# Designed miniproteins, single chains, continued (5), part 34

Each design is a single chain, and the fold is of that chain. pLDDT is the mean over its residues in the fold that is shown.

## One batch from the design tools (miniprotein)

Design m17157
Fold by ESMFold2-Fast:
Structure m17157 (fold): chain A 67 residues (1-67)
Amino acid sequence: SLIVSGDQAERAVLQLYLEGRVSAEQARAVGRLIREGGGVVDVDELARRAGLSPETAAALREIAAKL
């Protein structure tokens, strides 16, 4: 699994939200989980807990890894 900063995860989710690939509720859930994570997040756990599809979780990993 990919471990990233909360900032990387937040920026990746914002991109997916702007692309219409996550709902506002999912983006809000991700933001909450990032705040709870103490500055680092496991992207696969984050996606699972926020209820993202496997395809959206894969996109989140790819985007976050490039930030």
Scores: mean pLDDT 83

Design m17158
Fold by ESMFold2-Fast:
Structure m17158 (fold): chain A 66 residues (1-66)
Amino acid sequence: AEAAAQARADALGDRYVPLVKEVNDAINDPEKAAELFGISLEEAEKLVNSDPGVIGKKIQEKLAAA
């Protein structure tokens, strides 16, 4: 069970590290956030000023779509 979880984490790591870097960069730039999440600039401005929980949910949705 733990070995299967570790293998999944390793597989996600290759996708996760670039995505986390893009998200961290995008959180500080509404234009990049709009492009990364496929939302309008206005929605991106709201997102970057939102609670960390909202941002975390968007990251999880992006990972699930990948």
Scores: mean pLDDT 65

Design m17159
Fold by ESMFold2-Fast:
Structure m17159 (fold): chain A 61 residues (1-61)
Amino acid sequence: GAAGAAAARAAGLAETGNAAGAGLSKWYDSQRGHGEEAARGAAAGGATPAVVAAALKGGQE
């Protein structure tokens, strides 16, 4: 059912977010002050703001 599908997605996202978050967290820590500029550059290149926002949000937790 819907609850089972949501739980499966959460488990998959937790693993993906953990791996991606660790790498991005270190990169953003090194590039403090340029994170926002890099996000603007990615948006200009055609990346969706939602993807950038998800990466930044992952770094908070």
Scores: mean pLDDT 52

Design m17160
Fold by ESMFold2-Fast:
Structure m17160 (fold): chain A 68 residues (1-68)
Amino acid sequence: SEIEEAVNKEIEFQVKLLTLRGRDDMKEALEARKEKVIERAQKLYEEGYSPRLAASAAINLEIVELLG
């Protein structure tokens, strides 16, 4: 799926950034929530967001939730 490909690329990018920041805890939590990110991205895509924007928005929402 185009959405799943976009989410996978965004997760790979965020994982690299989190590794550079020494945030292995957030990296593991984000990877564990991949299915939730895909679900959110699919809903955003249905609302008219491009796959790339939907994936980026979904992952950023998940990171915000992980921060509290």
Scores: mean pLDDT 82

Design m17161
Fold by ESMFold2-Fast:
Structure m17161 (fold): chain A 65 residues (1-65)
Amino acid sequence: EDEEIQKKRLEYLKKNNLKDDIWGETLSGPLASQKHELFIVSLPSAEKVKDEKLVPVSKLVPRLK
């Protein structure tokens, strides 16, 4: 569940040579992680989560209060 979502996130970071900590720098650690999981769980396409959906989710989270 949540662990699988985190795994896809880490895999995305690895492919794009991104820092895992960069997510926490822009987003509020636990709050950001929760939003990522909620969004990804609602998505019908896991493949898109790895690519485009993962990035926009991260950007949307900091916009939410």
Scores: mean pLDDT 47

Design m17162
Fold by ESMFold2-Fast:
Structure m17162 (fold): chain A 87 residues (1-87)
Amino acid sequence: PSKEERIQALKEALELLKEAEKSTDLEEQVRLVEEAIRKLEEGGASEETIKAVRGALEAVKSGNPVVAKAGLKEAIEAVEEELKKLE
């Protein structure tokens, strides 16, 4: 993937993760985070960023809302940090 494709994938994943954070539906949160992971993998995001978002998926699947919120926040921060380094 190009640098431009990577930036686009990171931006799309960031939107999906922010929507997951706003969602009160567990199934929707899982779907949104899984879609974010797919976009990041296709866009060539770093292993560190992908790992953080996979951690958020596990956190959401735990069913604990405090753990889910913390995991989503860490994933959002990881995506934002990679975007800052590329822009």
Scores: mean pLDDT 86

Design m17163
Fold by ESMFold2-Fast:
Structure m17163 (fold): chain A 119 residues (1-119)
Amino acid sequence: SEPVPLEEIYRILARELRETGELLAKRLEERGLEEAAEAVRRGLREAAEHVENRDLDAAMEALERGLGEAARIAEEAGDEETARLLRLLRLRALGLIYKIQKKDEKAAELEAQLRELLA
């Protein structure tokens, strides 16, 4: 199989981040977590912009800020299930970016955290 061009991977990732951010924000709004929805929408939009500029480190920082803040808000609101799902999504998104960067050790660390969160 022919390798996918890196530019195409970045375009797909940016699109998926924007679409996932809007979908997740809508679901959070339906649960009454409007501040968490705004944090997710902003974080994933900023992450997508950084991916489009090929700045994966800045994209990861935006994801950590947005999804981490949303998880904190959900937890403080007593929605522990939503907080856990947001933490899981953060770990998966960061793990995917580290794999694209070929940072295998860092990806493995996040996969270990994911297993602990699912236990």
Scores: mean pLDDT 83

Design m17164
Fold by ESMFold2-Fast:
Structure m17164 (fold): chain A 96 residues (1-96)
Amino acid sequence: MARATVGILVKAKPGYADEVANQIAEAGRKAALDAGATRVEVHVEKLGPDEVFVTIIVEAPTPEQAQRAADSAREAMEKVAKELLKQGKVTDYKLL
């Protein structure tokens, strides 16, 4: 089994950090599984009251498949972050 990791650092509007983290994490997890990941681990860390770090760790049978699943998770997380930015629930984000 091979592993790949993707992360996103998000600044949320006050009061929205938990909602934002949950939506981004679930989007990444679902996308990784849909892309063929056999296992997905999600880690959410609060770096401040309005700043969260979401990490998705994927496992797949080959390094190529693990990387594709991680890339899919990254794209899904960025899409949700952009949507939440338009809604004013996210103020800034950075893919890592």
Scores: mean pLDDT 88

Design m17165
Fold by ESMFold2-Fast:
Structure m17165 (fold): chain A 71 residues (1-71)
Amino acid sequence: MVSLEGVLAFLESKGIEVTPELEAEVRAALERLGGDPRALAAWLRGTYALPGTVEELTAELLAATRRVEAA
């Protein structure tokens, strides 16, 4: 399962500023998509114009989530 903190860390790593508004949008997407990493990666790619494939972004998102969980 992808965490809110993992998604925010992932977006920050892509140079996207984490604002309260962005956090609220991400939280709503997690609720809607049930924490599915691939569906969330596809939504993030479209919403924030992220470069790369959905597969690449899914792997990076899962890596960010693991790093946050380990902290």
Scores: mean pLDDT 81

Design m17166
Fold by ESMFold2-Fast:
Structure m17166 (fold): chain A 105 residues (1-105)
Amino acid sequence: SMEEEIRKVLEEVKELVREAASRSPEEAAKLTAEAGQKLDEAAKKSDPEMAEVLEAAKVAVGLLMTAIMEPEVRENALAAAREIVDKIKDHYVAELLRELIEELE
């Protein structure tokens, strides 16, 4: 089902962000780009409400990439990601992203 496909994509994105945090900044950029692409592809297959959620998730993931790659702006990037996540209506997506933010603190 579409819900099962979206959940699978979100779990794959979660794993990619976690792997990115353990890699060099160059490799982290590639993994985070892959996560963004998976979210874009899922959004194209989703209804408009879920597409908005996944687009917001992609922006948050991009800020997590900035936090991983640029220590000097890490706190600001994580704070910006929290603001975006707080506006996400889907509780599952919001909680998944909050967990990733906490892991990067």
Scores: mean pLDDT 84

Design m17167
Fold by ESMFold2-Fast:
Structure m17167 (fold): chain A 100 residues (1-100)
Amino acid sequence: SPKLKRLEELLEEARELAERAERLLREFLATGDRATLEEARELVRELEELLEEIRRLLKETPDAPVLLRFEALVLGGEATVLRRRIEAGEARLRAAEAAA
C-alpha cells in the first residue's frame, strides 16, 4: 500500500529526528550552549509536525499494522519528553542569565 510505505518512511524520519534531538540535548547538558539547545528545539518542532502527519495518515489507514500504531504512540511519548527537556533547558539558561 502506498499509504503504508509513506507511514513507514515518516516513522523512520521521526525516529531519526528524535535520536538527533536526544544527542543535542545530551550535548547541551555538558556545554550549556544556547545554540545547541536552539538546534534541538527546531528538531523537536519538526518531529512534532511529522507526528501530526503520521496520526492523520493512521486515521486514513485503519488496516495499518498494530506495530506501526505502537511505534507512533511511543514516538509521541518521546516527543513530549523531549519538549519538556527543551523547556527545562530554556529555564536553566534564563536562571543563569538572571544570576549573572
Scores: mean pLDDT 89

Design m17168
Fold by ESMFold2-Fast:
Structure m17168 (fold): chain A 85 residues (1-85)
Amino acid sequence: GSVELTLEEGKYTFKVKSGYALVQVGDQPPVTLPEGGSRTFDVKDGDKVIIETFGPTEAVLEIYKDGELFATVKGSPSGRSTELE
């Protein structure tokens, strides 16, 4: 599964707490993050953010803005569903 987010312009850090996530921001190349992986993206106005979760376990991705937790995304094992918490 995947979730689509609309984020305001700014810097967002995506951090995988468990499982795996694919993060696509606007026209930027998609990035696959393993457990413990993190990446900061510069989000522009009008950018579409797509998050897909996958792997054999439940996935948990935390999104941070300006060092504070903004949102949490959870995925079922094997990426069957992905939801914003």
Scores: mean pLDDT 80

Design m17169
Fold by ESMFold2-Fast:
Structure m17169 (fold): chain A 89 residues (1-89)
Amino acid sequence: SLQAEIEKLIEYGAENYEKMSEEEKLELHRKLLELELEINPSELMRRLAELQWELETIKLLGLKEPERIAELEEEGRRIERELEEEAKR
């Protein structure tokens, strides 16, 4: 069922991407990522994805949240380092 939902979102994106607002594009990408991570869950990958999409949303929408942006970027760097270390094992 999750795979079927992913396929439907991909088809929707293919048909409508050019007509979508930047906010709608971010929501589509976020939903796809959430479903993909639900099929193959990794706590670190899920958290990294959440941070990246929140950060992209804040930056794209021009929200004035410099402290939140800094926190998200720092947490993202820590998670990426941990994932790189695990990949070397």
Scores: mean pLDDT 72

Design m17170
Fold by ESMFold2-Fast:
Structure m17170 (fold): chain A 81 residues (1-81)
Amino acid sequence: SERLERLREALGKLAEGAGLSEEELLAILVEAARRRLSDAELARRLGVSERALRDALTLLMRFVGAADREELFALVLELAE
């Protein structure tokens, strides 16, 4: 899927910026999707501010063409399979 390839590319860049591996970032996002973590909880797990998280998620949604966070996290779960 072109959307999954775009998501993988974007996650690689975000992981590098956050000082995480791609696998570490993907694992945290999979947990966030499965457990429906709040922005505050996800930001804590990633070691970033809530503002930085929201900005990153907005850019990620725009890059992969997701209409909302539910669609973005559905793509994260699909990528992890």
Scores: mean pLDDT 84

Design m17171
Fold by ESMFold2-Fast:
Structure m17171 (fold): chain A 97 residues (1-97)
Amino acid sequence: MEERNRLDVELIRDPSKVNGYKLLLLTAGVEPETIEKLDDEQLKELALLSAQLLVTRALARSLAEHRETPELEEKLEELEKEAKELEEKIKEILEEA
């Protein structure tokens, strides 16, 4: 019964949710003009990716302060690689917009 239109319906019903997605993208460094060009599906996808990127970067910074062991150093490298992949995916969607 539920289709791809579910996201559009949710965004129409709750304007504060749209503002939340836009705020996440702005916090992640996406330009306001670019955000205005995004459709509802792109907006949600980029907002989720941007939130994941922000969390990954925050965790990497936290680990960098306490990297006294090889285990933490390896985990930091993994987080930096994940952040790079997220940045590339975000760029790809923004180029599509």
Scores: mean pLDDT 69

Design m17172
Fold by ESMFold2-Fast:
Structure m17172 (fold): chain A 70 residues (1-70)
Amino acid sequence: SAEAYINSFLQKSSLNEQQKAQLIQQLLALYGESIGRLYNIIREFDKDGNGFLNEEEVLALKQHVEKHFL
């Protein structure tokens, strides 16, 4: 599922389960109509391509999605 895919990238982050769920919900709201776009945006923020988002990359992704809900 898309949720499982996103969650796999967040496994190395300090986000708790509630924070992960919130971020996943926001990403699905913005990009869920196009799974390809959703996967592409996650990969764009994974700057080293290792399949995990570090804290800096997670912060950048959160800021990106939060701007679209203002």
Scores: mean pLDDT 78

Design m17173
Fold by ESMFold2-Fast:
Structure m17173 (fold): chain A 93 residues (1-93)
Amino acid sequence: SPVEKLRARADEFLERLKAEIGKLTPEELVQRAFEELSRIVEESDLPDDLKEWALQTLRTVANYLIQKKLTPEEALEVIRRTVDGLLRVLEAE
């Protein structure tokens, strides 16, 4: 399934990002996370309309997080929840 492959790639990336969390500012963490998650979505086998929706959703959440004064750990938690929510919607389509 395209969604299963996307989930696996996202999970592997987020675990690597967690390992580097102490080296990143909150803004750097958010930017790096959404740049890579966007790449994972664009490289997926999802239909173009679902890719556009997922990319727009990621962009909206990234803009929200940059405006919040969150710690890197808090930002990563919101990012994980965002990814889980996106994957759940994509599995229903």
Scores: mean pLDDT 85

Design m17174
Fold by ESMFold2-Fast:
Structure m17174 (fold): chain A 56 residues (1-56)
Amino acid sequence: MEETRRKLARAVGLLLGGESVRTAAYRAGFRDVKTFTREFTRHFGVSPKEFQESMK
């Protein structure tokens, strides 16, 4: 969905800015962290936690 894609793009920016997965999920407009993690993983092929860990 286009709306979900835009929310995911916002979440990527928040994760790159050092925000927690929880904060990124809610600030990007997701209902909960579980929904965010599912949609993020479907779109990027990695979980938000794995994505953020790769930036260490």
Scores: mean pLDDT 79

Design m17175
Fold by ESMFold2-Fast:
Structure m17175 (fold): chain A 75 residues (1-75)
Amino acid sequence: MLDEVERHVLEALRALQAGDNEAAIAHLKRAIELATDPRVQEHLQKAIDAIKAGDTIEAEEHLVAAYRLLLQQKA
């Protein structure tokens, strides 16, 4: 099953792809609070910074990187 951090990252990605930047940032902030891996936290913070800068491509790259790290932890 998806853990709560994974679920928030996926919801943030969906919000970002829908153009809902405020919802994306809210989900990412919650994911950072729940994440224990500092590498995941760093990618999620960089995704927030990229969204705020209007760089949706960079934000999506950081979200994918964070999600891959979360999947690696479950394997």
Scores: mean pLDDT 84

Design m17176
Fold by ESMFold2-Fast:
Structure m17176 (fold): chain A 78 residues (1-78)
Amino acid sequence: MSDEELEALAARIREYLASTPAVPAELHDAIVAAVVEAVREGKSPEAALRALGLSPEVILELEIIVGVHQLEVAVRRV
């Protein structure tokens, strides 16, 4: 995934977090960084998100966002 595609993923995650009051605002930057770094390394963000103390429901929603974004990026390459 390119840096531009990772920036688009970061923006999508920030939009989700802004609409999710259950996640503390002070964790938003850490969550975005954890997801972007995991995707850059070709890893699942689950372990990093669990380390931040996020609920399983929030982790699942973030993984869905990542999966949808990765699918959209793959479709653009065809």
Scores: mean pLDDT 81

Design m17177
Fold by ESMFold2-Fast:
Structure m17177 (fold): chain A 105 residues (1-105)
Amino acid sequence: AEFTLTLSGPMAAGEETHVTLEFKNTNATPATVTVTVENRGAGVVAEFRVSVDGKVVAEGTVGGGESKEVTVTVAPGATLTVEVTIRATADDPDAEVVITVKVTP
């Protein structure tokens, strides 16, 4: 399964938005989850945190024009949480951040 969330629109310097995505593995087998955060904006930075059952397993910053990928194994019954904060460091009329979550059984 694959899910893509695109956040787009003008942001003024100093503005901030937050996104939280959750995936619970309800299957009897472990799932491999790949999270990609792509920052297509010029004046925004994206900060991400990936947690499994409340424990941080990956975090980082994605600058303008960058893309970062993390792969995590989610045990049966465990919950993956992806938190992304988008901050405008300058006015960006074309701010765009794409979050892709790919789940492989």
Scores: mean pLDDT 84

Design m17178
Fold by ESMFold2-Fast:
Formats: structure tokens, sequence, C-alpha cells
Structure m17178 (fold): chain A 88 residues (1-88)
């Protein structure tokens, strides 16, 4: 019903806000302001929060990003991929 649809939309908005904060951390790392452990710790924390909220896809993506950040350049392509993931 309408209430269930609104609740689902609110949940998606909250997930998008959390993902927006993660994007800010990634942008900070790209600017050279945040590198290494702080970003990794934050990504792990957000993954745990997403899983606790019942969002395994978001949790899996954040864990993947944390694992791959050492081997992947986090540039415009990575930000575009994250934006596409958030839009899906």
Amino acid sequence: DALAARAAAAGRAAKTDAAGAILGLVEGALAGALTGDPVEVRLADFAERAEALGDPAVAAFLRWLGRERATLPLGADALAALEAFLAA
C-alpha cells in the first residue's frame, strides 16, 4: 500500500545519504587529504551498518571497495561506478 511504498522510499533515501557520505570520503582520499587507514576503517564501519540495516548489496559493495582500493585508482571512473551503483 501507500504507507509501505513510502517506508521503502525513506529507506532508500537513508541509504543514499549514507552512500553520499562515503563518496565524500572517497573524494577526500582522491584529493590527497585522506589516505590509508581512516578511509578503510570508515568503509568497514559503513559496511557493518548497511548489513545491520538489512542491505547486503550495499555492504558487499563497500567491502569490495575496501579490498580493491589498494589495487584500483580511485579516480573519476571509480566515482562514476559508485554513482551508477547508487542509482540502481
Scores: mean pLDDT 55

Design m17179
Fold by ESMFold2-Fast:
Structure m17179 (fold): chain A 63 residues (1-63)
Amino acid sequence: MEEEIERFRRAAAIPGFQSEVLVHEDPHELAQRVIAEAERLSKTSEQVEVYVSGKIAVINYRE
């Protein structure tokens, strides 16, 4: 699990962006958290890019 999270985080990270990682066992709850966080970040960020793989989501944002 932890190795998968780190691998995906590195693969999904965009150079020059800040990133947040979300992990959840339930796909629906993960989706809700991703949507809420992306909406929050979009209010203060020029660009927001989300990548999801299974139980792991990486949100890249640039202010």
Scores: mean pLDDT 81

Design m17180
Fold by ESMFold2-Fast:
Structure m17180 (fold): chain A 95 residues (1-95)
Amino acid sequence: SAELLAEARRALREAERVLAAAEELLAQEKPDVLKAIATAIGAIGVIFQAKLLIEKAEAEGDEEALALAQEALELGEKALELAREALKKVDAMNK
C-alpha cells in the first residue's frame, strides 16, 4: 500500500539519521555518554519499527516496502552496534 511504502521510507530515513549520529559519536575521541545512550535508544526504536514493517510488508506482499524495511533494520542494527562501541570507548577511558 502507499501508506506502508511511506512508513517504510520514513523508517529508512530515521535509520540513516541514527546511523549518522552513531558514526559521528564513534569518531569522537571522547564520545558524549548521554548522546551515545540516546543514539542507542533511537537505534532500538528503529529496529522495532523496521521489524513491524517487515511483518506488514510480508503480509501484504509489498516487495518494495519489504526491501526498504529490511534496509532500515540493517542500518538500525549497525547504528546500535556503533553506539555500543562508542559507550565501550568512554568506559575504557574512565578506567
Scores: mean pLDDT 88

Design m17181
Fold by ESMFold2-Fast:
Structure m17181 (fold): chain A 82 residues (1-82)
Amino acid sequence: GLAAYAEREAARAIALLEEAKRLIEQGDFDRALEVAKQALSPQQLAELEEALRAGDAERALRILDEKIAELQSNLARAQTLG
């Protein structure tokens, strides 16, 4: 059903964003962007691109952490509602 689809998509997006965080920590900003764009909104992707172009890894990680927290909240809610 839609709930199961939403749970799978949220879990997939969280995994992609965690991978993007690891790539940023390794200094691989180009690969981080390629991975993250599959899980971020156009606005969040633009903010991440700006942070990475500026070399602001702390801001980039914050953007990803905020999206991961949102997706984790959505996943927990989906599990509670069935």
Scores: mean pLDDT 82

Design m17182
Fold by ESMFold2-Fast:
Structure m17182 (fold): chain A 87 residues (1-87)
Amino acid sequence: DPEIVAAVIKGAERGGNMEAVEKLKKAYPDVDYSDIKIDYSGVDLSADVETLKKQLEEAIKNKEDPGKIAALAEVLSARGVDPSEFL
């Protein structure tokens, strides 16, 4: 799903994981992520890394809102996790 891929790229970029951004852009060169609006509502930014990983995996599997996926990918990227592993 291009919107899910776009959300993960947007999150990784905002979280500062540029290696994940480069990897995803090479795998999905035609995906435009500029229009992804990040939605932090309902995301517990204080949760531990393992809880956030499960939430991202579940959000991707359930095809949840791209803004929520981007928010989870941003927080995980900022904590040193590669969110592309969940695609």
Scores: mean pLDDT 83

Design m17183
Fold by ESMFold2-Fast:
Structure m17183 (fold): chain A 67 residues (1-67)
Amino acid sequence: EPVERLRKTAERLLEQAGDDPFELDVARALILIEGAIYLSDPSLTPEEKAEIRRLVDEILAEIDKRL
């Protein structure tokens, strides 16, 4: 499940980063890269891609709140 994989990646990265600005920037970059990989996957449905976009936006908003 792409959505579940991205969520688990985000959870691990955010746990590791805490409130460290550098680690949060690394987490942001990695989440954007992984999201882009899923969004470029032709095997994913439009619904799955919409869910990936929403999850990326949600994660980025959480990162912004910690900064």
Scores: mean pLDDT 83

Design m17184
Fold by ESMFold2-Fast:
Structure m17184 (fold): chain A 104 residues (1-104)
Amino acid sequence: SPERVELLRRLRREAGAGLGLINIAYVAAGGDYERALRYLRALKKLTDEDFQFLADLLAESDDREEIIERLAERLMEKKGLSEEEAREVAELALETHEALRAAR
């Protein structure tokens, strides 16, 4: 829709991310700009290796808290994020995955 196109352009200008990641954040946020921007800023901190690690955790466990704790621990160790920031990024990454699966 024209409204979706303008919102995606606005997210791209504000966050400086690629269209694929912007579209992922937009869908996960249910079209809400402020939520999409929050998801996008968190997802930009993750590498392909971090996403693969999340995928591996999701294949081995259905415990939401365990997945968040394991991903946060990795982000603290490999990226030097604080415990609070690492946990927030891990929670938003998992929420993004869940939202994308629900949208299929």
Scores: mean pLDDT 80

Design m17185
Fold by ESMFold2-Fast:
Structure m17185 (fold): chain A 68 residues (1-68)
Amino acid sequence: SHEELIELENELLRLMLEAERRGDAATAAALRQGMEQASKLLKQGVPLEEVIELLRKLRAEARARLAA
Protein backbone atom coordinates (compact mmCIF):
# COMPACT_ATOMS: atom_id res chain seq x y z
CA SER A 1 0.00 0.00 0.00
CA HIS A 2 1.02 3.66 -0.35
CA GLU A 3 0.98 3.94 3.46
CA GLU A 4 3.43 1.02 3.75
CA LEU A 5 5.68 2.67 1.13
CA ILE A 6 5.78 5.90 3.18
CA GLU A 7 6.56 3.98 6.41
CA LEU A 8 9.36 2.02 4.69
CA GLU A 9 10.87 5.18 3.16
CA ASN A 10 10.84 6.94 6.55
CA GLU A 11 12.48 3.95 8.27
CA LEU A 12 15.12 3.59 5.53
CA LEU A 13 15.90 7.31 5.84
CA ARG A 14 16.33 6.88 9.62
CA LEU A 15 18.66 3.90 9.04
CA MET A 16 20.68 5.87 6.48
CA LEU A 17 21.13 8.81 8.89
CA GLU A 18 22.14 6.36 11.67
CA ALA A 19 24.72 4.72 9.35
CA GLU A 20 26.10 8.18 8.48
CA ARG A 21 26.30 9.12 12.19
CA ARG A 22 28.28 5.93 12.90
CA GLY A 23 30.65 6.55 9.97
CA ASP A 24 29.33 3.45 8.16
CA ALA A 25 29.70 4.93 4.68
CA ALA A 26 29.08 1.58 2.93
CA THR A 27 25.69 0.99 4.58
CA ALA A 28 24.67 4.64 4.08
CA ALA A 29 25.61 4.46 0.37
CA ALA A 30 23.73 1.16 -0.09
CA LEU A 31 20.58 2.66 1.47
CA ARG A 32 20.86 5.84 -0.61
CA GLN A 33 21.35 3.85 -3.84
CA GLY A 34 18.53 1.42 -3.01
CA MET A 35 16.05 4.23 -2.29
CA GLU A 36 17.09 6.03 -5.50
CA GLN A 37 16.58 2.81 -7.48
CA ALA A 38 13.11 2.34 -5.91
CA SER A 39 12.14 5.91 -6.91
CA LYS A 40 13.35 5.23 -10.48
CA LEU A 41 11.34 1.98 -10.67
CA LEU A 42 8.16 3.76 -9.51
CA LYS A 43 8.67 6.45 -12.19
CA GLN A 44 9.08 3.67 -14.80
CA GLY A 45 5.69 2.19 -13.78
CA VAL A 46 6.92 -0.88 -11.91
CA PRO A 47 4.09 -2.18 -9.64
CA LEU A 48 4.03 -0.69 -6.13
CA GLU A 49 4.03 -4.17 -4.52
CA GLU A 50 7.29 -5.10 -6.30
CA VAL A 51 8.97 -1.88 -5.13
CA ILE A 52 7.76 -2.47 -1.55
CA GLU A 53 9.32 -5.97 -1.64
CA LEU A 54 12.64 -4.44 -2.75
CA LEU A 55 12.51 -1.87 0.08
CA ARG A 56 11.65 -4.55 2.69
CA LYS A 57 14.74 -6.51 1.63
CA LEU A 58 16.86 -3.35 1.81
CA ARG A 59 15.54 -2.63 5.33
CA ALA A 60 16.33 -6.18 6.53
CA GLU A 61 19.90 -6.00 5.17
CA ALA A 62 20.50 -2.55 6.70
CA ARG A 63 19.10 -3.61 10.09
CA ALA A 64 21.38 -6.67 10.12
CA ARG A 65 24.45 -4.56 9.26
CA LEU A 66 23.70 -1.90 11.88
CA ALA A 67 22.96 -4.52 14.59
CA ALA A 68 26.42 -6.07 14.12
Scores: mean pLDDT 86

Design m17186
Fold by ESMFold2-Fast:
Structure m17186 (fold): chain A 61 residues (1-61)
Amino acid sequence: MLDPEQRKQFEEAMKDPDKKKRVREIAKILREAGTSLASIREFAKNSGDDETAEEMEKLLK
């Protein structure tokens, strides 16, 4: 789904301890990759971070 450059950006975003910054950057990267909103939410769930999933839901509303 992500190319190597986008995956690197995703990993960098995941390192951010600020969940709001993390969610915003991840959503931006995934949208630029042509990922659907449903897939973006799936990534948040797979991170094991319910707070990230909640913030992403709010951001994508």
Scores: mean pLDDT 67

Design m17187
Fold by ESMFold2-Fast:
Structure m17187 (fold): chain A 66 residues (1-66)
Amino acid sequence: MEKEREAERLVKEATEQAASALKAGDIDTANQIVADLYRRLVELGYPREEAALTAVKVLNEAIKKA
């Protein structure tokens, strides 16, 4: 449960921060936020493919919110 809760928190924060960066036109910062999310999910023990799919989903959600 702790790992899942931490991952949910990271995903939520990354989505909000990336959306904010995209609204400001800062594509590089949005990409960095998503890349950092991927790395943190892998460090939490998620498979690389699952972490990558989650990062892509976060970027898509951020684009929709921007």
Scores: mean pLDDT 84

Design m17188
Fold by ESMFold2-Fast:
Structure m17188 (fold): chain A 94 residues (1-94)
Amino acid sequence: KLSLEEAGKKILELLKELRERAGLSEEATQQVDELLEQLEKLLKDPNATLEELKKVAQEILRIVYDEANRRADLEMLELARETARRISEIIKET
């Protein structure tokens, strides 16, 4: 099964793709970028837990869901849902 480092790298890549493809507002992009930086720091921390990694990923997804709902952007919503599904699969393998 996946190590925490392998899972974290895959999750980070999926969230970066979501950030690039979703077409977020400048404010939402800034918030997501801050959380992505936090996630990168967790991946370098030997004491980081899967729960901490999950929390940051969930916060990023919430920002995208909130933006999608505010804009009635169904494409952004589906991108966030697909990203959440893939992250859940990665976590189950860890």
Scores: mean pLDDT 86

Design m17189
Fold by ESMFold2-Fast:
Structure m17189 (fold): chain A 69 residues (1-69)
Amino acid sequence: NAEGKEVALKGVRQAGEQSGSLGAGALRTIGEETRRYYGAEDVAEALLALADAHPVVSGEEAEAAIRAA
């Protein structure tokens, strides 16, 4: 849903701006929070899948995954 996507995008952007990249832990936290508070299952699953496939991703990659979900 749109609300969950927007929240996840903000989380990814903030984490990426602070560290230049996102570790799997950050992606899982953002995904679980998005699922928990906004019920955005597709967005949460996309971020969790990205975290499981890659130990570190760029903010651009994470943002693209959220937008595609």
Scores: mean pLDDT 79

Design m17190
Fold by ESMFold2-Fast:
Structure m17190 (fold): chain A 90 residues (1-90)
Amino acid sequence: STVEEIVKKFEEVVNNAIKNKLSTLKMAGEIGDLFKEMMEELAKLSPAEVEKLKRKLLEIIRSKDLDVEQQMMLEQAVRLFHDEVMKIIA
């Protein structure tokens, strides 16, 4: 499914950022770039699928060995992404 594909890509970006010891700002930028790249696919999702995606992305962030500042920044990026996608599909 599209949701599962986006979740997988998101987790790969987060894992790669952790492995490469990227700064919080660079990590947030990589995630932002991923959401921009996926925007056409995201715009095709139903509101229920967007909510499911948001929940799964937050679960991934909370499952990783991230500093509090990194976790907060990524959770904010996910919330901003959710708001932007909901504006497009609503």
Scores: mean pLDDT 84

Design m17191
Fold by ESMFold2-Fast:
Structure m17191 (fold): chain A 60 residues (1-60)
Amino acid sequence: SKDDLVLYLRSVLRYGTTPEEYEKLYDFIYTLNDEEIKEILSQPTKGEALATLKKLYEKS
């Protein structure tokens, strides 16, 4: 779920982004479809999951 993705990415979002970027990426998560969420969660590390989220955000 979107809430599970937020919990999973919480640490890398807080430490790997600015407060402004954090707010934008947090809001963006709630616009994702189930396929995009599964792609992010399938990544082997939280860092790679965050990179995938950022890539999807840049394409939006």
Scores: mean pLDDT 81

